# Designed miniproteins, single chains, continued (4): the designs that were tried, part 5

Each design is a single chain, and the fold is of that chain. pLDDT is the mean over its residues in the fold that is shown.

## One batch from the design tools (miniprotein)

Design m12141
Fold by ESMFold2-Fast:
Parts: C-alpha cells; structure tokens; sequence
Structure m12141 (fold): chain A 118 residues (1-118)
C-alpha cells in the first residue's frame, strides 16, 4: 500500500498530517519521502517518539511487526509566504501482504490525499 499527500498552507498557517499504517505481516517496512518548500518548517514525530526535522528529499524508514501500528505525525508551519509540502508513504512486506493506511489532516489550508492498496 502507498499514500501520497499534498498540503498547501498560507503564510503563518500550521497544519498537522497524521498517517497511520497497520502492518499486516512481520518484515513490514514503511518508507516516507518528503518534498517541502524552503519557506516551510516540517517536523516528523514517529510512533517510537523519534522527532525528525524535515527538508526536501528527506527519507525516513521504519520497521514494523505483524499487527503493529506505525503513526507518523507531520507538523507543517508556513513562514512568511505560502508553502507546499508533499509526503509519500510506501509500505512493503516480506510476504507481500497488504498494509492499511489512513491519513488525517488538521488545520487550515488545502489538503489532498490519495491512498492505493496494492
């Protein structure tokens, strides 16, 4: 399964994107890629409590066990002008089992998400 999310924020706006992945099998890998405008501050918080400051081209890889839920909380803060962020989440499992992905957005601005279960 994979998800693509796009957020557009006006100057001074803050938004939070929460991506939840439920692993169907052991050996599940969750890879998150970020494309972020320079005028936007982005911070990722993982299920384990790890905090990552994000920039364009940042890639975060997480491992999950069967039945484990991985939560990715991305906080987006626009500075002095409008900013756009794109987040791509890709999941793979050793067995080829499908993982469940849910995306939630909170805050002002424009948000689009596309989820494919493959």
Amino acid sequence: AHASVSARLKAGETGVVTVTVKASASGTTVTVRFEIDENLKATLKTTSGEVHELKTGSVVTLSARAGETVTLEVTLEAGDKEAVAQVTVTTTSETGAKNEIEVKFEGPGEFESTIAED
Scores: mean pLDDT 75

Design m12142
Fold by ESMFold2-Fast:
Structure m12142 (fold): chain A 79 residues (1-79)
Amino acid sequence: AKVKVTASETKVTLKSGESKDVTITITNEGSEDVVVNATVNVTVTSEGVTLEVPLVLNNVYVKAGETVTITKTLTVPKK
């Protein structure tokens, strides 16, 4: 099946205690309904430390020809 997954941002800079929303768009360009399991890796830099944060998509149902959007919140813990 032809499925396209895109993210609004893949590289973000956050301060301790800050949060940022990342929107993931899934488009099913195929002729069949699909259930999507995917991981989108986002690079987060905070206070000189860089981490790769996996945004996990589990069991996202996308009907043939449809687009769905999922918002994931990235949060840096306070000290």
Scores: mean pLDDT 80

Design m12143
Fold by ESMFold2-Fast:
Structure m12143 (fold): chain A 59 residues (1-59)
Amino acid sequence: DAEIQALKDEALAALRRSLEAQGLSEEEIARRVAQTEATLDANDNPVVYRTAIAEATAV
């Protein structure tokens, strides 16, 4: 589903931008992004993806 994939990509991109803005190391950013991706993959639901985007922008 292209729409779901786009939401997932946006959520992960938003998280990476937020963590970079906080000055975290590349290793820490990679770890947190991987953890979030695993959570999104486990649920594969638009509501979860929208929540992840909101949480990423709050970081």
Scores: mean pLDDT 70

Design m12144
Fold by ESMFold2-Fast:
Structure m12144 (fold): chain A 117 residues (1-117)
Amino acid sequence: SVLEEIREYLKKAREALKEGNIEKAVEYLKKAAELINENLEEVLKDSELVEEFLETALEIAKKLFEEGNYEKALEVLTMAPELLQALANPELVKLSEKIKKLLEEIEKLSEEIEEKL
């Protein structure tokens, strides 16, 4: 299942992040984002998967921001543009409270990154 493959990449990204290997975390997150973009309709029906992706992206971006890697932090927050566009459309998807909060945190971090650039 494509959704299982996305979850496996997100798990690997989180494991790499815990090990301090931020480069590998970004690589796995990018693979997850590519599969999400190719399978957007199925992903949008799985709110837990969307939550896991946004949460993982936010954690990686926060670490990059802490390290002063502002360009890469912004790249991480914007690597699933089709997903973010779909989540902004209230006619296409109804957001969970957790997704709403994660999107608010992503917006806030993006603003903080922009102030540093």
Scores: mean pLDDT 87

Design m12145
Fold by ESMFold2-Fast:
Structure m12145 (fold): chain A 99 residues (1-99)
Amino acid sequence: DTKKKIRKASSVYTSGAIRIISYQIDGKSDKIPGVLADTHKQLSSIVSQDIADLLTQELRYMAQSNLYRDQGDDALAAQYEAQARALRAQTDAAFAALL
């Protein structure tokens, strides 16, 4: 059952990530807050609030990294990418603790 929840959460996360990237490519960054809210709502129905918050925050930092990279601010882009990776490590540890 826990493994099914992890797979379902990963699917929701991946769908959110694809939607964010698609909107950023299309110049529709104004849609990203809505994608993050929808993704958080779906994740919160599947996993604990703590894990839903970590996954959503990771997506937010990746979106910010992409935005700064597009603006030519590689230093800020790298900073937000590093924060997203740190959150991913926390999420992976939280999922491992559920197994």
Scores: mean pLDDT 86

Design m12146
Fold by ESMFold2-Fast:
Structure m12146 (fold): chain A 55 residues (1-55)
Amino acid sequence: MSPLAQKLLQAAQQEKNPEVQQLLTQMAEAINAGDTEKASQLGEELSVKKAQFDG
């Protein structure tokens, strides 16, 4: 597993918001699978969701 995927899984475990936790987990899985395009798309969705929850 890539170091980046491991970091994202660790972040997901520390995340209290279930939607953000799910996106972090899916992004880690996409990176681990080598799907850079999907990981990028999930990262953009994660950014939008975080902005909604952070205010």
Scores: mean pLDDT 77

Design m12147
Fold by ESMFold2-Fast:
Structure m12147 (fold): chain A 94 residues (1-94)
Amino acid sequence: IPLSKLPAESQALQQEIKRLAEEIENGSITVKEALERLRELAKQMQDPLTQEWVLEEIERIESSDAPDYYKKLQLVHILRLMRAAESQTAYSDS
């Protein structure tokens, strides 16, 4: 959607991304639940390349032998990048 302002759906997506990051950081959800919610949020991303990248990162984390605390750190990092990408896509007219 080529809008010069943040659309309501993009703003809602960014709020959901922020909420998921907070739930991961405060330990209110499991890594498995976080991966499922992240997958659903990724499908709502405006940029197809960002969506593809996030889905690949989800698969990488899910198949990793890393401990849960490290997976949570990776998930929070991905969510921060998703929020930045969504914001840039919604505001960038260039």
Scores: mean pLDDT 75

Design m12148
Fold by ESMFold2-Fast:
Structure m12148 (fold): chain A 109 residues (1-109)
Amino acid sequence: SMVKKAEEYKELGNKYLEEGDFEKAEEYYKKAIDLLENQEPTAENLLALGDAYANLGKLYLKKGDFEKAKEAYEKAIEIYELALEIEETEEIRKGLEEVKENLKKLEEL
């Protein structure tokens, strides 16, 4: 139920990001993160947490806040790497690869 609620917050964050409401997008991504950080560190919960930090990074990038975007992407990488130590799945590998690519592009700006 808490993971489902975090997914709902992530989707609200995505909706507000698409609408250009960066303050609400950040609020909902942070609500998703707060819920997920209080869950058992299973591979599934860490995947969801990594995804939430990756989305927060994309939000900061769209705002032009490159330092916060980098911090969020680096946090997502750490979380995905922890998830892979527990269980190696295609979803976790894909999330990690996408965030590493986004971080590399950001550092080359």
Scores: mean pLDDT 89

Design m12149
Fold by ESMFold2-Fast:
Structure m12149 (fold): chain A 105 residues (1-105)
Amino acid sequence: DLEAAIAFIESHPEEEIREVLRRLGLDDLGIELALAIIRDQRVRPTETGELEVLLLAHLLRGDEEAARQLFRESAERLLAEMREAGEPEEVIEARRAQVEARLAA
């Protein structure tokens, strides 16, 4: 699944991929970081990088609901991990606001 998703993303022009990432609210630095993470998944797959690849593949297919669901689930796991790690509630609330803003866009 991951290899098929990466191949699907790579079959698209880079500018199309960048445009999807911009619509998600990423700035130029965020786009460069996301592209680097996606490229690295072929060499050193990570759980978060795998989720980002799957999310982008759904968005490129136009499956916005599947993309939103995956993003929401990934974000809730991250917020739960931050709480367990003892992050201040102020930091967790700021991250939740960022997630909600992206889902509303």
Scores: mean pLDDT 70

Design m12150
Fold by ESMFold2-Fast:
Structure m12150 (fold): chain A 84 residues (1-84)
Amino acid sequence: MEKLEKLLEYLLKLEEQNIVLSPLEEIKLAAEILGIEYDEKAVEDAIAGKRTPEALKEFEKVGEIIEQLKKIYEEKEEKKKAEL
């Protein structure tokens, strides 16, 4: 959770500065903050639509964390609605 919160803070800070990240840049940022190593070529291949086992495995690994971050975003939005 702690590293996911750090990633959320970084994404919010970038949004405040009107900086839009590409999917590859988001994956790279998530991997760096969460301390997860990844195969850059395999991730690029997955984004390009190549379905090698290595590319899919690497992309799924980072994708699960992005999905967890998405859930945290949704929870915060729901609490914000309930508070007001």
Scores: mean pLDDT 67

Design m12151
Fold by ESMFold2-Fast:
Structure m12151 (fold): chain A 100 residues (1-100)
Amino acid sequence: SEKVLQIQKEIQEAREKIREIVDKYIKENKLSKEEIDKITALLDRMDETMQEMLEAVENGDKEKFEEEAEELLRIARELGNEEVVKEVEELVKKLKEIVE
C-alpha cells in the first residue's frame, strides 16, 4: 500500500529526530544511569506504539490507530521533553492526514 509506505517513512524520520533530541538531552544534562534507563524504557514503548499504529493502518483499523496515537502522545508527555512532544504531535498530525 502506498499509504503504508508513506507512514513507514514518516515514522522512521520521526524516530531519527527523537533519537537525536534525546541523545543531545542526555549529553547536555549529564543524566544518571537510572534516568537514562527510564528514558530508554519510554523510547522502547514509543517504538512499540509506532509499530502498532503502522499495523493498525495495514489492517484498516481506524479505532486502533487512534487509540495507539493517543498512547504515543501520553508516553511522549511522560518522557517530559518539549521537543520530543512537538515531534510526536507533528507525526500524529501527518499520519492522520495520510490515513484520512
Scores: mean pLDDT 88

Design m12152
Fold by ESMFold2-Fast:
Formats: C-alpha cells, sequence, structure tokens
Structure m12152 (fold): chain A 87 residues (1-87)
C-alpha cells in the first residue's frame, strides 16, 4: 500500500545514510545521534511535502478517482524522498 511504500522509502533513506556514515566513522553512538536528528527532519519535511503536494493540486479531488491518480501522488512523494536521499 501507499503507506508501506513510503515507509520503505524512508527506511531505505535512513539506512543508506547510516551505511555511508559508518564507512567514515567506527562510532555507532555518533551514527545513532545523527539518525535521530535525521528522522526528526524527515518527519517535519513529510508534513511540508504533503502540504506542497496538496497546494500543487496533486490531490485536487476529495478522494482519488482512480488507482492511477493515487499512484501519481505516491510517485511524486517518492521522487521528493529520493531527492532528499541523493543529498
Amino acid sequence: GEADVLAEEMRALVEGVANTVLKITKDPESVKEFLEKLNKKIEERKRELEEELAKAGVKSLPEPKTVAERDAATAALLAFLRKLRAE
């Protein structure tokens, strides 16, 4: 489902960053602190992204008319999360 896909993308983002940091540092505690701060920022940005998507008209109808519309909204959100991961 949409929530599962979003959760998986966020988890992949967090894991990717953690793996990169672990290659640089051997201190798991520093990595943990970094991930905690990153998770907080991700939650804040998720809310902002949902607002931006609504403002952009991605959810122009009160409820999705088709599966394709729902998929398009999910794809847009995933694209934004991938952009964050690439940073």
Scores: mean pLDDT 59

Design m12153
Fold by ESMFold2-Fast:
Structure m12153 (fold): chain A 81 residues (1-81)
Amino acid sequence: SKQEELVKEAEELAKNSLKQLEEAVKNKDWKKFEQILQDFQKKMGEILQRAAKEGLDLEPIKKILAEFQKKVGELYQQYLA
């Protein structure tokens, strides 16, 4: 279904973005970390907008976004250590 496809797109975006953020943390590259977060927010916003236009349930995608934000917070703490 279109909903399953957009949820999978959101999951893959979150997975790939987290991998890039982990690399930025290892390299102590804050500018790259910020850039990756901005790119993620833009792309995730586009997925949510497409889902809304199609009249789909946004809750699964919002849950993916919330989980991503929790993991980002954990990575930020690792960066500060």
Scores: mean pLDDT 86

Design m12154
Fold by ESMFold2-Fast:
Structure m12154 (fold): chain A 115 residues (1-115)
Amino acid sequence: DSLRKDDEKMKPTLDELAAEVVAELGLGPVDADNPRDAARLLLAYARHHGIPLTKVAKIVLLMADLDEEKRQRLLEAARRGDEQELEELLVEISLEENDGRFALQLLYVLHLFEV
């Protein structure tokens, strides 16, 4: 039993991280399986920690294979600081990847590297 506890001490789950961030930011109830709620949580986290939206966009490009139109929209929205357009793009990408937790995975990466 002790061996399993050592591995668990090293990494929060996506649900544990989402709950921690919601509590830290004083947000209302968030459905972690809803891609829009996940995108809003990611953007609120980035804003709270002063993370540039351009860094968020770069991680999206590393994690998702986007067509040229979506890639340009993402980079332009991030450069302009357009959180609303970035939210819509994150929702679209989550639906195309069939991963409602895509934005939470991005938040987890940002949380681990504090970038």
Scores: mean pLDDT 77

Design m12155
Fold by ESMFold2-Fast:
Structure m12155 (fold): chain A 68 residues (1-68)
Amino acid sequence: MLTQEQLAKAIGLTLRAIGEGIEAGLKGDVEAGRKAGEEEAKKAEELGAKELGKMAREAAIRLAEHFA
């Protein structure tokens, strides 16, 4: 089970990926959104938050595509 600190950091990384995906989409740069999501997802997965990492990766690319 994740510690409170690890969970808080993983949630923060996930929210950051979402914001970066939206911003990249608004600029029409889907690849930047995908890259941002991948970077934050890997950090969350390293903390042991595999499901949050997956959500960050998927949300970032989908939001970048939606707003592009």
Scores: mean pLDDT 82

Design m12156
Fold by ESMFold2-Fast:
Structure m12156 (fold): chain A 91 residues (1-91)
Amino acid sequence: MKELEELFGTEDVEADPESVEAAVRKILPPGARSVRVLSIKGRFALVEVELGSGENAERWLLAVRLKKIDPETGKVEDVEVLLAMRLPRPP
């Protein structure tokens, strides 16, 4: 049924990756160096962020929920961080 398919994501891409990146940047501290959208699946996205610089740079993997998606353009206006995981720095 179309309703069930909508719940599980029948559309390959509903969200614009550039807008997801912009929305994530709005919720990050001003020290964020880069934001990279790794994947989008329905209303969820995996995003890699870099905080700080040089040897003190921290890499984080964020699992975010897409909250405000424009139905006409696919642009995301707001995201919610579900999980934040610091990636281990190689020795």
Scores: mean pLDDT 70

Design m12157
Fold by ESMFold2-Fast:
Structure m12157 (fold): chain A 109 residues (1-109)
Amino acid sequence: MEATTAASASGASGGSAVVAVTVKGLPEGSVGVMAVVVAKAADGSGAGVGAGGVVGAGEEAVVNVTVTGLGAAGTYTAVADAVVFYLGPDGVLRGAGATGTAGTLTVTA
């Protein structure tokens, strides 16, 4: 199971941006995916955060995460983590984590 952020996303300073998080290799019995995106400046300070989810996931899910509270104009690293929810053979709901690859978020003036 792998999570990836969009290679690039953009939004205006003080506004929001939509970051697509693609999760592949979903377990059998998958019922939903949640993703969190944190945008960070080069110094490691936070420049925005968002969360989103999707239900009824097949083999691949795309979660469109709205990142709000965008900081000053510049280039930020977007990092995503995802949790896939699935039903085991025992009917018990379980979660499996996927750490995303880093993407780029560009904030315009």
Scores: mean pLDDT 75

Design m12158
Fold by ESMFold2-Fast:
Structure m12158 (fold): chain A 84 residues (1-84)
Amino acid sequence: AISAYEEALKIARQLENHYGEGRVYNNLGVIYENLGNLDKAIEAYDEAVKAYEKALELNPNDEDARKELEKVSARYLGLVVRTT
């Protein structure tokens, strides 16, 4: 599963598909969280937040990117608070 996400991430980065990059990182965050690797989950969610923020910089009316950013930001914050 992880190798397929790494390839998807490489393709999204090559295409500068920031929304797609955010989705890949969000999925990796969920996988790492389920595996109990909270450090990697936090890193993945942080990268997803950055990718969705970049997507919104390029298209401020991207409703899908905004909704995903809100969901990932809440998850990221909750996980960071739980690890302190």
Scores: mean pLDDT 79

Design m12159
Fold by ESMFold2-Fast:
Structure m12159 (fold): chain A 78 residues (1-78)
Amino acid sequence: MLETATRVVELDKPVSDELAEEIIRAAAEAAREAGATGVNVSVEGNKVTITVSGPTREIAERAAEAAAEAVREVYEKS
């Protein structure tokens, strides 16, 4: 059975729709590069929720953290 991990990233301010789309793409890409087999990213105001699936709990946790870091990097560069 696939393992899942969830990360919630709270940003200082709500993001624009354009920035939200960039965040979603970057997070999904980072998670897949880290070995995730499934990724779901939702943005609501200043809250980004990332849920990833992987073949092991270690991979799922690593992929979720990689996605969370990608969210922070995109936000800080914007």
Scores: mean pLDDT 83

Design m12160
Fold by ESMFold2-Fast:
Formats: sequence, structure tokens, C-alpha cells
Structure m12160 (fold): chain A 90 residues (1-90)
Amino acid sequence: SKLEELFKKALEYAKKAKELELDPEFGRELLKWVHERLESGEMTYEEALKELEELEKKEGKKGSVYAAKAQVYVREIADLLADNEPEVYS
């Protein structure tokens, strides 16, 4: 299922991020950038992941980029779980 694929991707990138040194300032700014664009609706999850892939190629700061990718997958998982909650009380 899509949910299982997202869990695998979130775990994969979280593990990759743990194996690399993080740039705390770059990582913080990158997570803020991703969070703000997803919250505002300026980017879809797919667009955010595409931008992070391009940033990984240009900047070479893989640890922080992998951490950000993991967070994007976690947010998509949370949205899918909320969408699949039964409306038992609505």
C-alpha cells in the first residue's frame, strides 16, 4: 500500500540521516522552509521531495537533506492516517 511505501521511505531517510553529520543551522533552516511551504499549501509533498532532491545534488549536505525528506514522508503519513479515520462521531 502507499502507506507502507511511505513508512519504508521515512525510515530509510531517517536511518541515512543518522549515519551522517548534520549541519544544525542548515538543517533548521531547511526544515523550517519545508514546513512553511507544506503548511501554506505552496508545495505538495511530491514537489517538496523534488526540491530536496535538487538541493541534495547542488549543496552536497546529504545528512540534513535526508532528515528533511524523512519529515516530508512523516507529514504525508500523518495526513493519510487522518484522511482514513472513520467519521464515527461526525
Scores: mean pLDDT 75

Design m12161
Fold by ESMFold2-Fast:
Structure m12161 (fold): chain A 95 residues (1-95)
Amino acid sequence: SEAILLARALAAQTEMLVLAKKEGIEVSDEDVKKLNEIILSMSPEEREIFIEAVTAAAKDPELMKEFIKKVLEYVKNNDKKGLVELAKEVKKEME
């Protein structure tokens, strides 16, 4: 279901933001807004890649911290392609 896939991607974003706060990584309201816009603009395939990357990174706190920092850099630059490529790389490293 398209709606369930979108809901899961937004849940993965929420998990990242909770971990960012726990790790002392500063995230502005503008960053959250931009990340929401990027996720909403994703294809179903891109959303699945993002969900899998967050799930994989969640198993390693250091990897998740670095993943969050890199995601925020792509978000600040409005770089959806860079974010999706990063997510693919994280997934491969944890396979």
Scores: mean pLDDT 85

Design m12162
Fold by ESMFold2-Fast:
Structure m12162 (fold): chain A 82 residues (1-82)
Amino acid sequence: SDLEKALLMARMAGIELDEEQIEEVERLAKELTDEQVREIIRAHGEELRRFFLPESLSDDDKVPLVTKYVVAAFMVHHKIPV
């Protein structure tokens, strides 16, 4: 699944999440808009490259679901507000 793939990418980047944090990731990924995901990638792009995400997404590109889960995992781990 996209969630399992994102959690594997997070573990490869040194981020481990408990079961409650995984539930929060699922909730947050569902709530994140494409523009919010782009804003987080712009603000944290160097750190997010460790998750194998592109350096930037154009405003015309649709954000992949796996990318939303990866960004949500990063936000939950670092306690970054929406």
Scores: mean pLDDT 75

Design m12163
Fold by ESMFold2-Fast:
Structure m12163 (fold): chain A 100 residues (1-100)
Amino acid sequence: APSWLEVATQGLDLAIEALELVIETMPHLSERLERHRKELEEQKANIEKLSKSEIMRILLISQGLLTLILTFEDVPPETAERLEALLAQMEALLQQLQAL
């Protein structure tokens, strides 16, 4: 069914949004994260050629990276709250992908 592709697209969009938020608010991380964001954009462009397990791996890596930033970097409180919300949404989509 085409429903897994929709969930996968939503997951990549959330990961890209979270990276854009960090790049905008934490410029000292921007060079490293802009590279990762570009990789996600390329993966989104080729999403129909990716397997469910490949998408899940990509999302888990992004979730891990964002969690490390939230844990170890001096994240502004407003940015931290928005990142926590995006991470929760990513977790929900990962669970949906596992069920599909």
Scores: mean pLDDT 85

Design m12164
Fold by ESMFold2-Fast:
Structure m12164 (fold): chain A 71 residues (1-71)
Amino acid sequence: SFQQVLDIVQQAIRISSGRNRQILQDAYRQMQRSTTYQQVIDVLQQAINSGVTGQSRIYVQRAIDIARQNI
């Protein structure tokens, strides 16, 4: 569900710090304005492209995978 994808990104934010946290908070705000799974995937892919690393990147990839299963 949309909420499940949002919850995983919130988990990514909680474990992140510094630049990763800032990128993910910006992505989360964009996701809240999204109405389709494709828009959410595009936002999360942009977060990865913007430099999210480490454990936070793993959570973001998990969120993308779940969103893709709903297309």
Scores: mean pLDDT 86

Design m12165
Fold by ESMFold2-Fast:
Structure m12165 (fold): chain A 87 residues (1-87)
Amino acid sequence: LSKEEQEKRLQFLVDQAVQVVEDYIAGKISRKQLEQAADQLKRLLISLGVSPESAQRFGQAVLDGADARDADAARARLEAIAKEALA
């Protein structure tokens, strides 16, 4: 995978993670669906070559953002984790 393709895929996963947080805050998905989505995002990150530790932090940031009911804070944290994973 090219670095540009990896960056685009990571940006897509950040956008998907933020959407999941927003859907949970809006009451569109259950807690169980939120947890399943966080776990799926973690597996996708690992498949892209992200370390298991960084993928776990990403999944936890989705859950933390949902619990805080703050999608903007979740986005900032998720983007920071993705940027560190690309370094």
Scores: mean pLDDT 87

Design m12166
Fold by ESMFold2-Fast:
Structure m12166 (fold): chain A 86 residues (1-86)
Amino acid sequence: SALAERLAELRARLLARTDWEERVREAGLRVLRALERGDVPEEEQEALLAELERVLALENPEVRDFLPLETRIGMHRLVRGVEKAT
């Protein structure tokens, strides 16, 4: 799918950024893995991808720049967990 190709391209871009701190690349990879695993509802995927691409376009991103994305993904994981328990 176009989404899978886009995720693979973003992953390759992150791995190629050896000029970034390892923790910054790890933060971006955590977001990509969540999207790859389907941790985000389909209707929110485009908004989260756009935000991820915005952060990746920064010259010198920091771990904190990924926090809004990680928070949104974390909330979706919690909601899914509650739904399974009900």
Scores: mean pLDDT 79

Design m12167
Fold by ESMFold2-Fast:
Structure m12167 (fold): chain A 76 residues (1-76)
Amino acid sequence: SRVEELRKQAVAAIEAGDLEKAEDYARQIANLGGLETAAELYGEISRQYAAKGDDEKAKHYAELAELLRKAAEELA
């Protein structure tokens, strides 16, 4: 599926340290209705920012991940 193709690209971007590109892929997945997959990716982006010491961005993406998980549950 397109969501699975984008997920693979997002994971590759995260592994390369390109968190801006990873965020772009996660946003595209969310727009396609892949809310659970987008939440998982934002959670990993949050973890990567925390590892870099960017606590504000880590918190921001953790909050986005939680919001998308909740939205997915409410729409199921």
Scores: mean pLDDT 88

Design m12168
Fold by ESMFold2-Fast:
Structure m12168 (fold): chain A 75 residues (1-75)
Amino acid sequence: SLMAETSAATLTRVEGVGEGLARRLIAAGYTSIAQVVAASVAELTTIPGIGEATARRIREGAAALARAEALAAGP
């Protein structure tokens, strides 16, 4: 699916998120960086293979990427 492939490519840009983890996020309904940033640590830990420490790192990485993209998008 084009949407799933695009989402996986975007999510793997987050430091510490590989293809397997990106696909698990997509299967749980997280298809964008913004959705990952909006999710709580508790919500992310419901995903198989994601513990509290991993959930925190994913959210931090996603937030950092979102900020970097915002800085790059404007003069």
Scores: mean pLDDT 75

Design m12169
Fold by ESMFold2-Fast:
Structure m12169 (fold): chain A 73 residues (1-73)
Amino acid sequence: SRRLSVLKAAATVTLSAAYFHLRINAPKEEIREIIEELKELAKELEKLEGKDDPFVLKVREKIRELEEEVKKM
C-alpha cells in the first residue's frame, strides 16, 4: 500500500538521520529525539506488517544498536 511505502521511507530517512547525527557528534539529546521518532514509526509499521516482518525486525534491531551507542556517550 502507499501508506506502507511512505512509512518504510520515513523509517529509512529517520534511521539515516540518527546515524548522521552520531557521525557528526551531535548532542546526545538530539540523537535520543530521533530514536524516539524511529520507535513511533516502528510501532506503526508493526501494526501494518506484524512483529515478525523482516523490515520491522531490522528497524527494531537498529533502534537497539542506536540506544546502546547513546548509552556509551
Scores: mean pLDDT 87

Design m12170
Fold by ESMFold2-Fast:
Structure m12170 (fold): chain A 111 residues (1-111)
Amino acid sequence: SSDEKIFLQAIDQIDAIMDQLVQDAKAGKLTPDKITDAKNRIQAIVNEAVSKLKNPEIQKLVQTLGSHIVKTLDQLEQDYKEGKLTPLKVEQAHGVNQIHMAVAKLVVKKL
């Protein structure tokens, strides 16, 4: 469906942003500003997808997924401020987000 294509495009864009945060963390280039920029970009992607989606269940799914990902980034930002952020923690956050995105893809295929 057109909604499935919009959903998959949003997920692919979010995954690319998370991959970049992992790469920056491994290179020692991750900053609070980059985490804040990633949160803002993810929120913009979610808002654009929701505005284009026709199925209200898929709209709610995208909004819920976006909220969970932003909370994950809020935790990374807090860990950075406390001197506890490691590349492994960023990879683990990305891995959790990939699992949530995979589950969401299965739900959307049935709608």
Scores: mean pLDDT 90

Design m12171
Fold by ESMFold2-Fast:
Structure m12171 (fold): chain A 105 residues (1-105)
Amino acid sequence: MTTDATVAEGGTAVMTATFAEPVLPESAMWVREEADGRRIGLAVGGQPAAGVPARYQLTVLSPTTIQLTISNATAADSGLYRGMASDADGRVVETEPGRLTVVPA
């Protein structure tokens, strides 16, 4: 499960993803789905993905819960977001998508 969020431009968005089973924290990542159906990695293991702005931050809250914080939100940040990670057996697991809506300030 991934929470939906609404934020004004320039504000800070917070989204939470909850997995059904405990995951390996170092494998945890956030992914945005682009309009063309491609998935773009945003952060993994607490670090932004290569080429992604540092305003995208991943925090591991528990073995089943990760959080994405997006500072200085822009209209381009609107879209579908998922949590992905590996479980203890090396199986890739993902959450259902949550929608971020960025509204003009």
Scores: mean pLDDT 77

Design m12172
Fold by ESMFold2-Fast:
Structure m12172 (fold): chain A 84 residues (1-84)
Amino acid sequence: ALSPELEAGVEAAVPEQLAAAAELAGVERSPELEAAVREALRAMAEAYERYARGEISLEEYRELAREQAARVLETARRVKEERA
């Protein structure tokens, strides 16, 4: 589980990151996209804790960031296709 500080940081970041993802993908801010953004931010917070503990390298942390960005984009594509 995330520390309370990191969990609060995730929730604080969700509105801005959701707005950015929706704008870039050309879709509305949906609960599905919000859930994907929140999950990605939580996964990155967990990856940051592992990096801070020396369990993963900076390169591995960056790779996880790319994977999470790809997952958010995939969710945005699905939302877009459902409206086509």
Scores: mean pLDDT 81

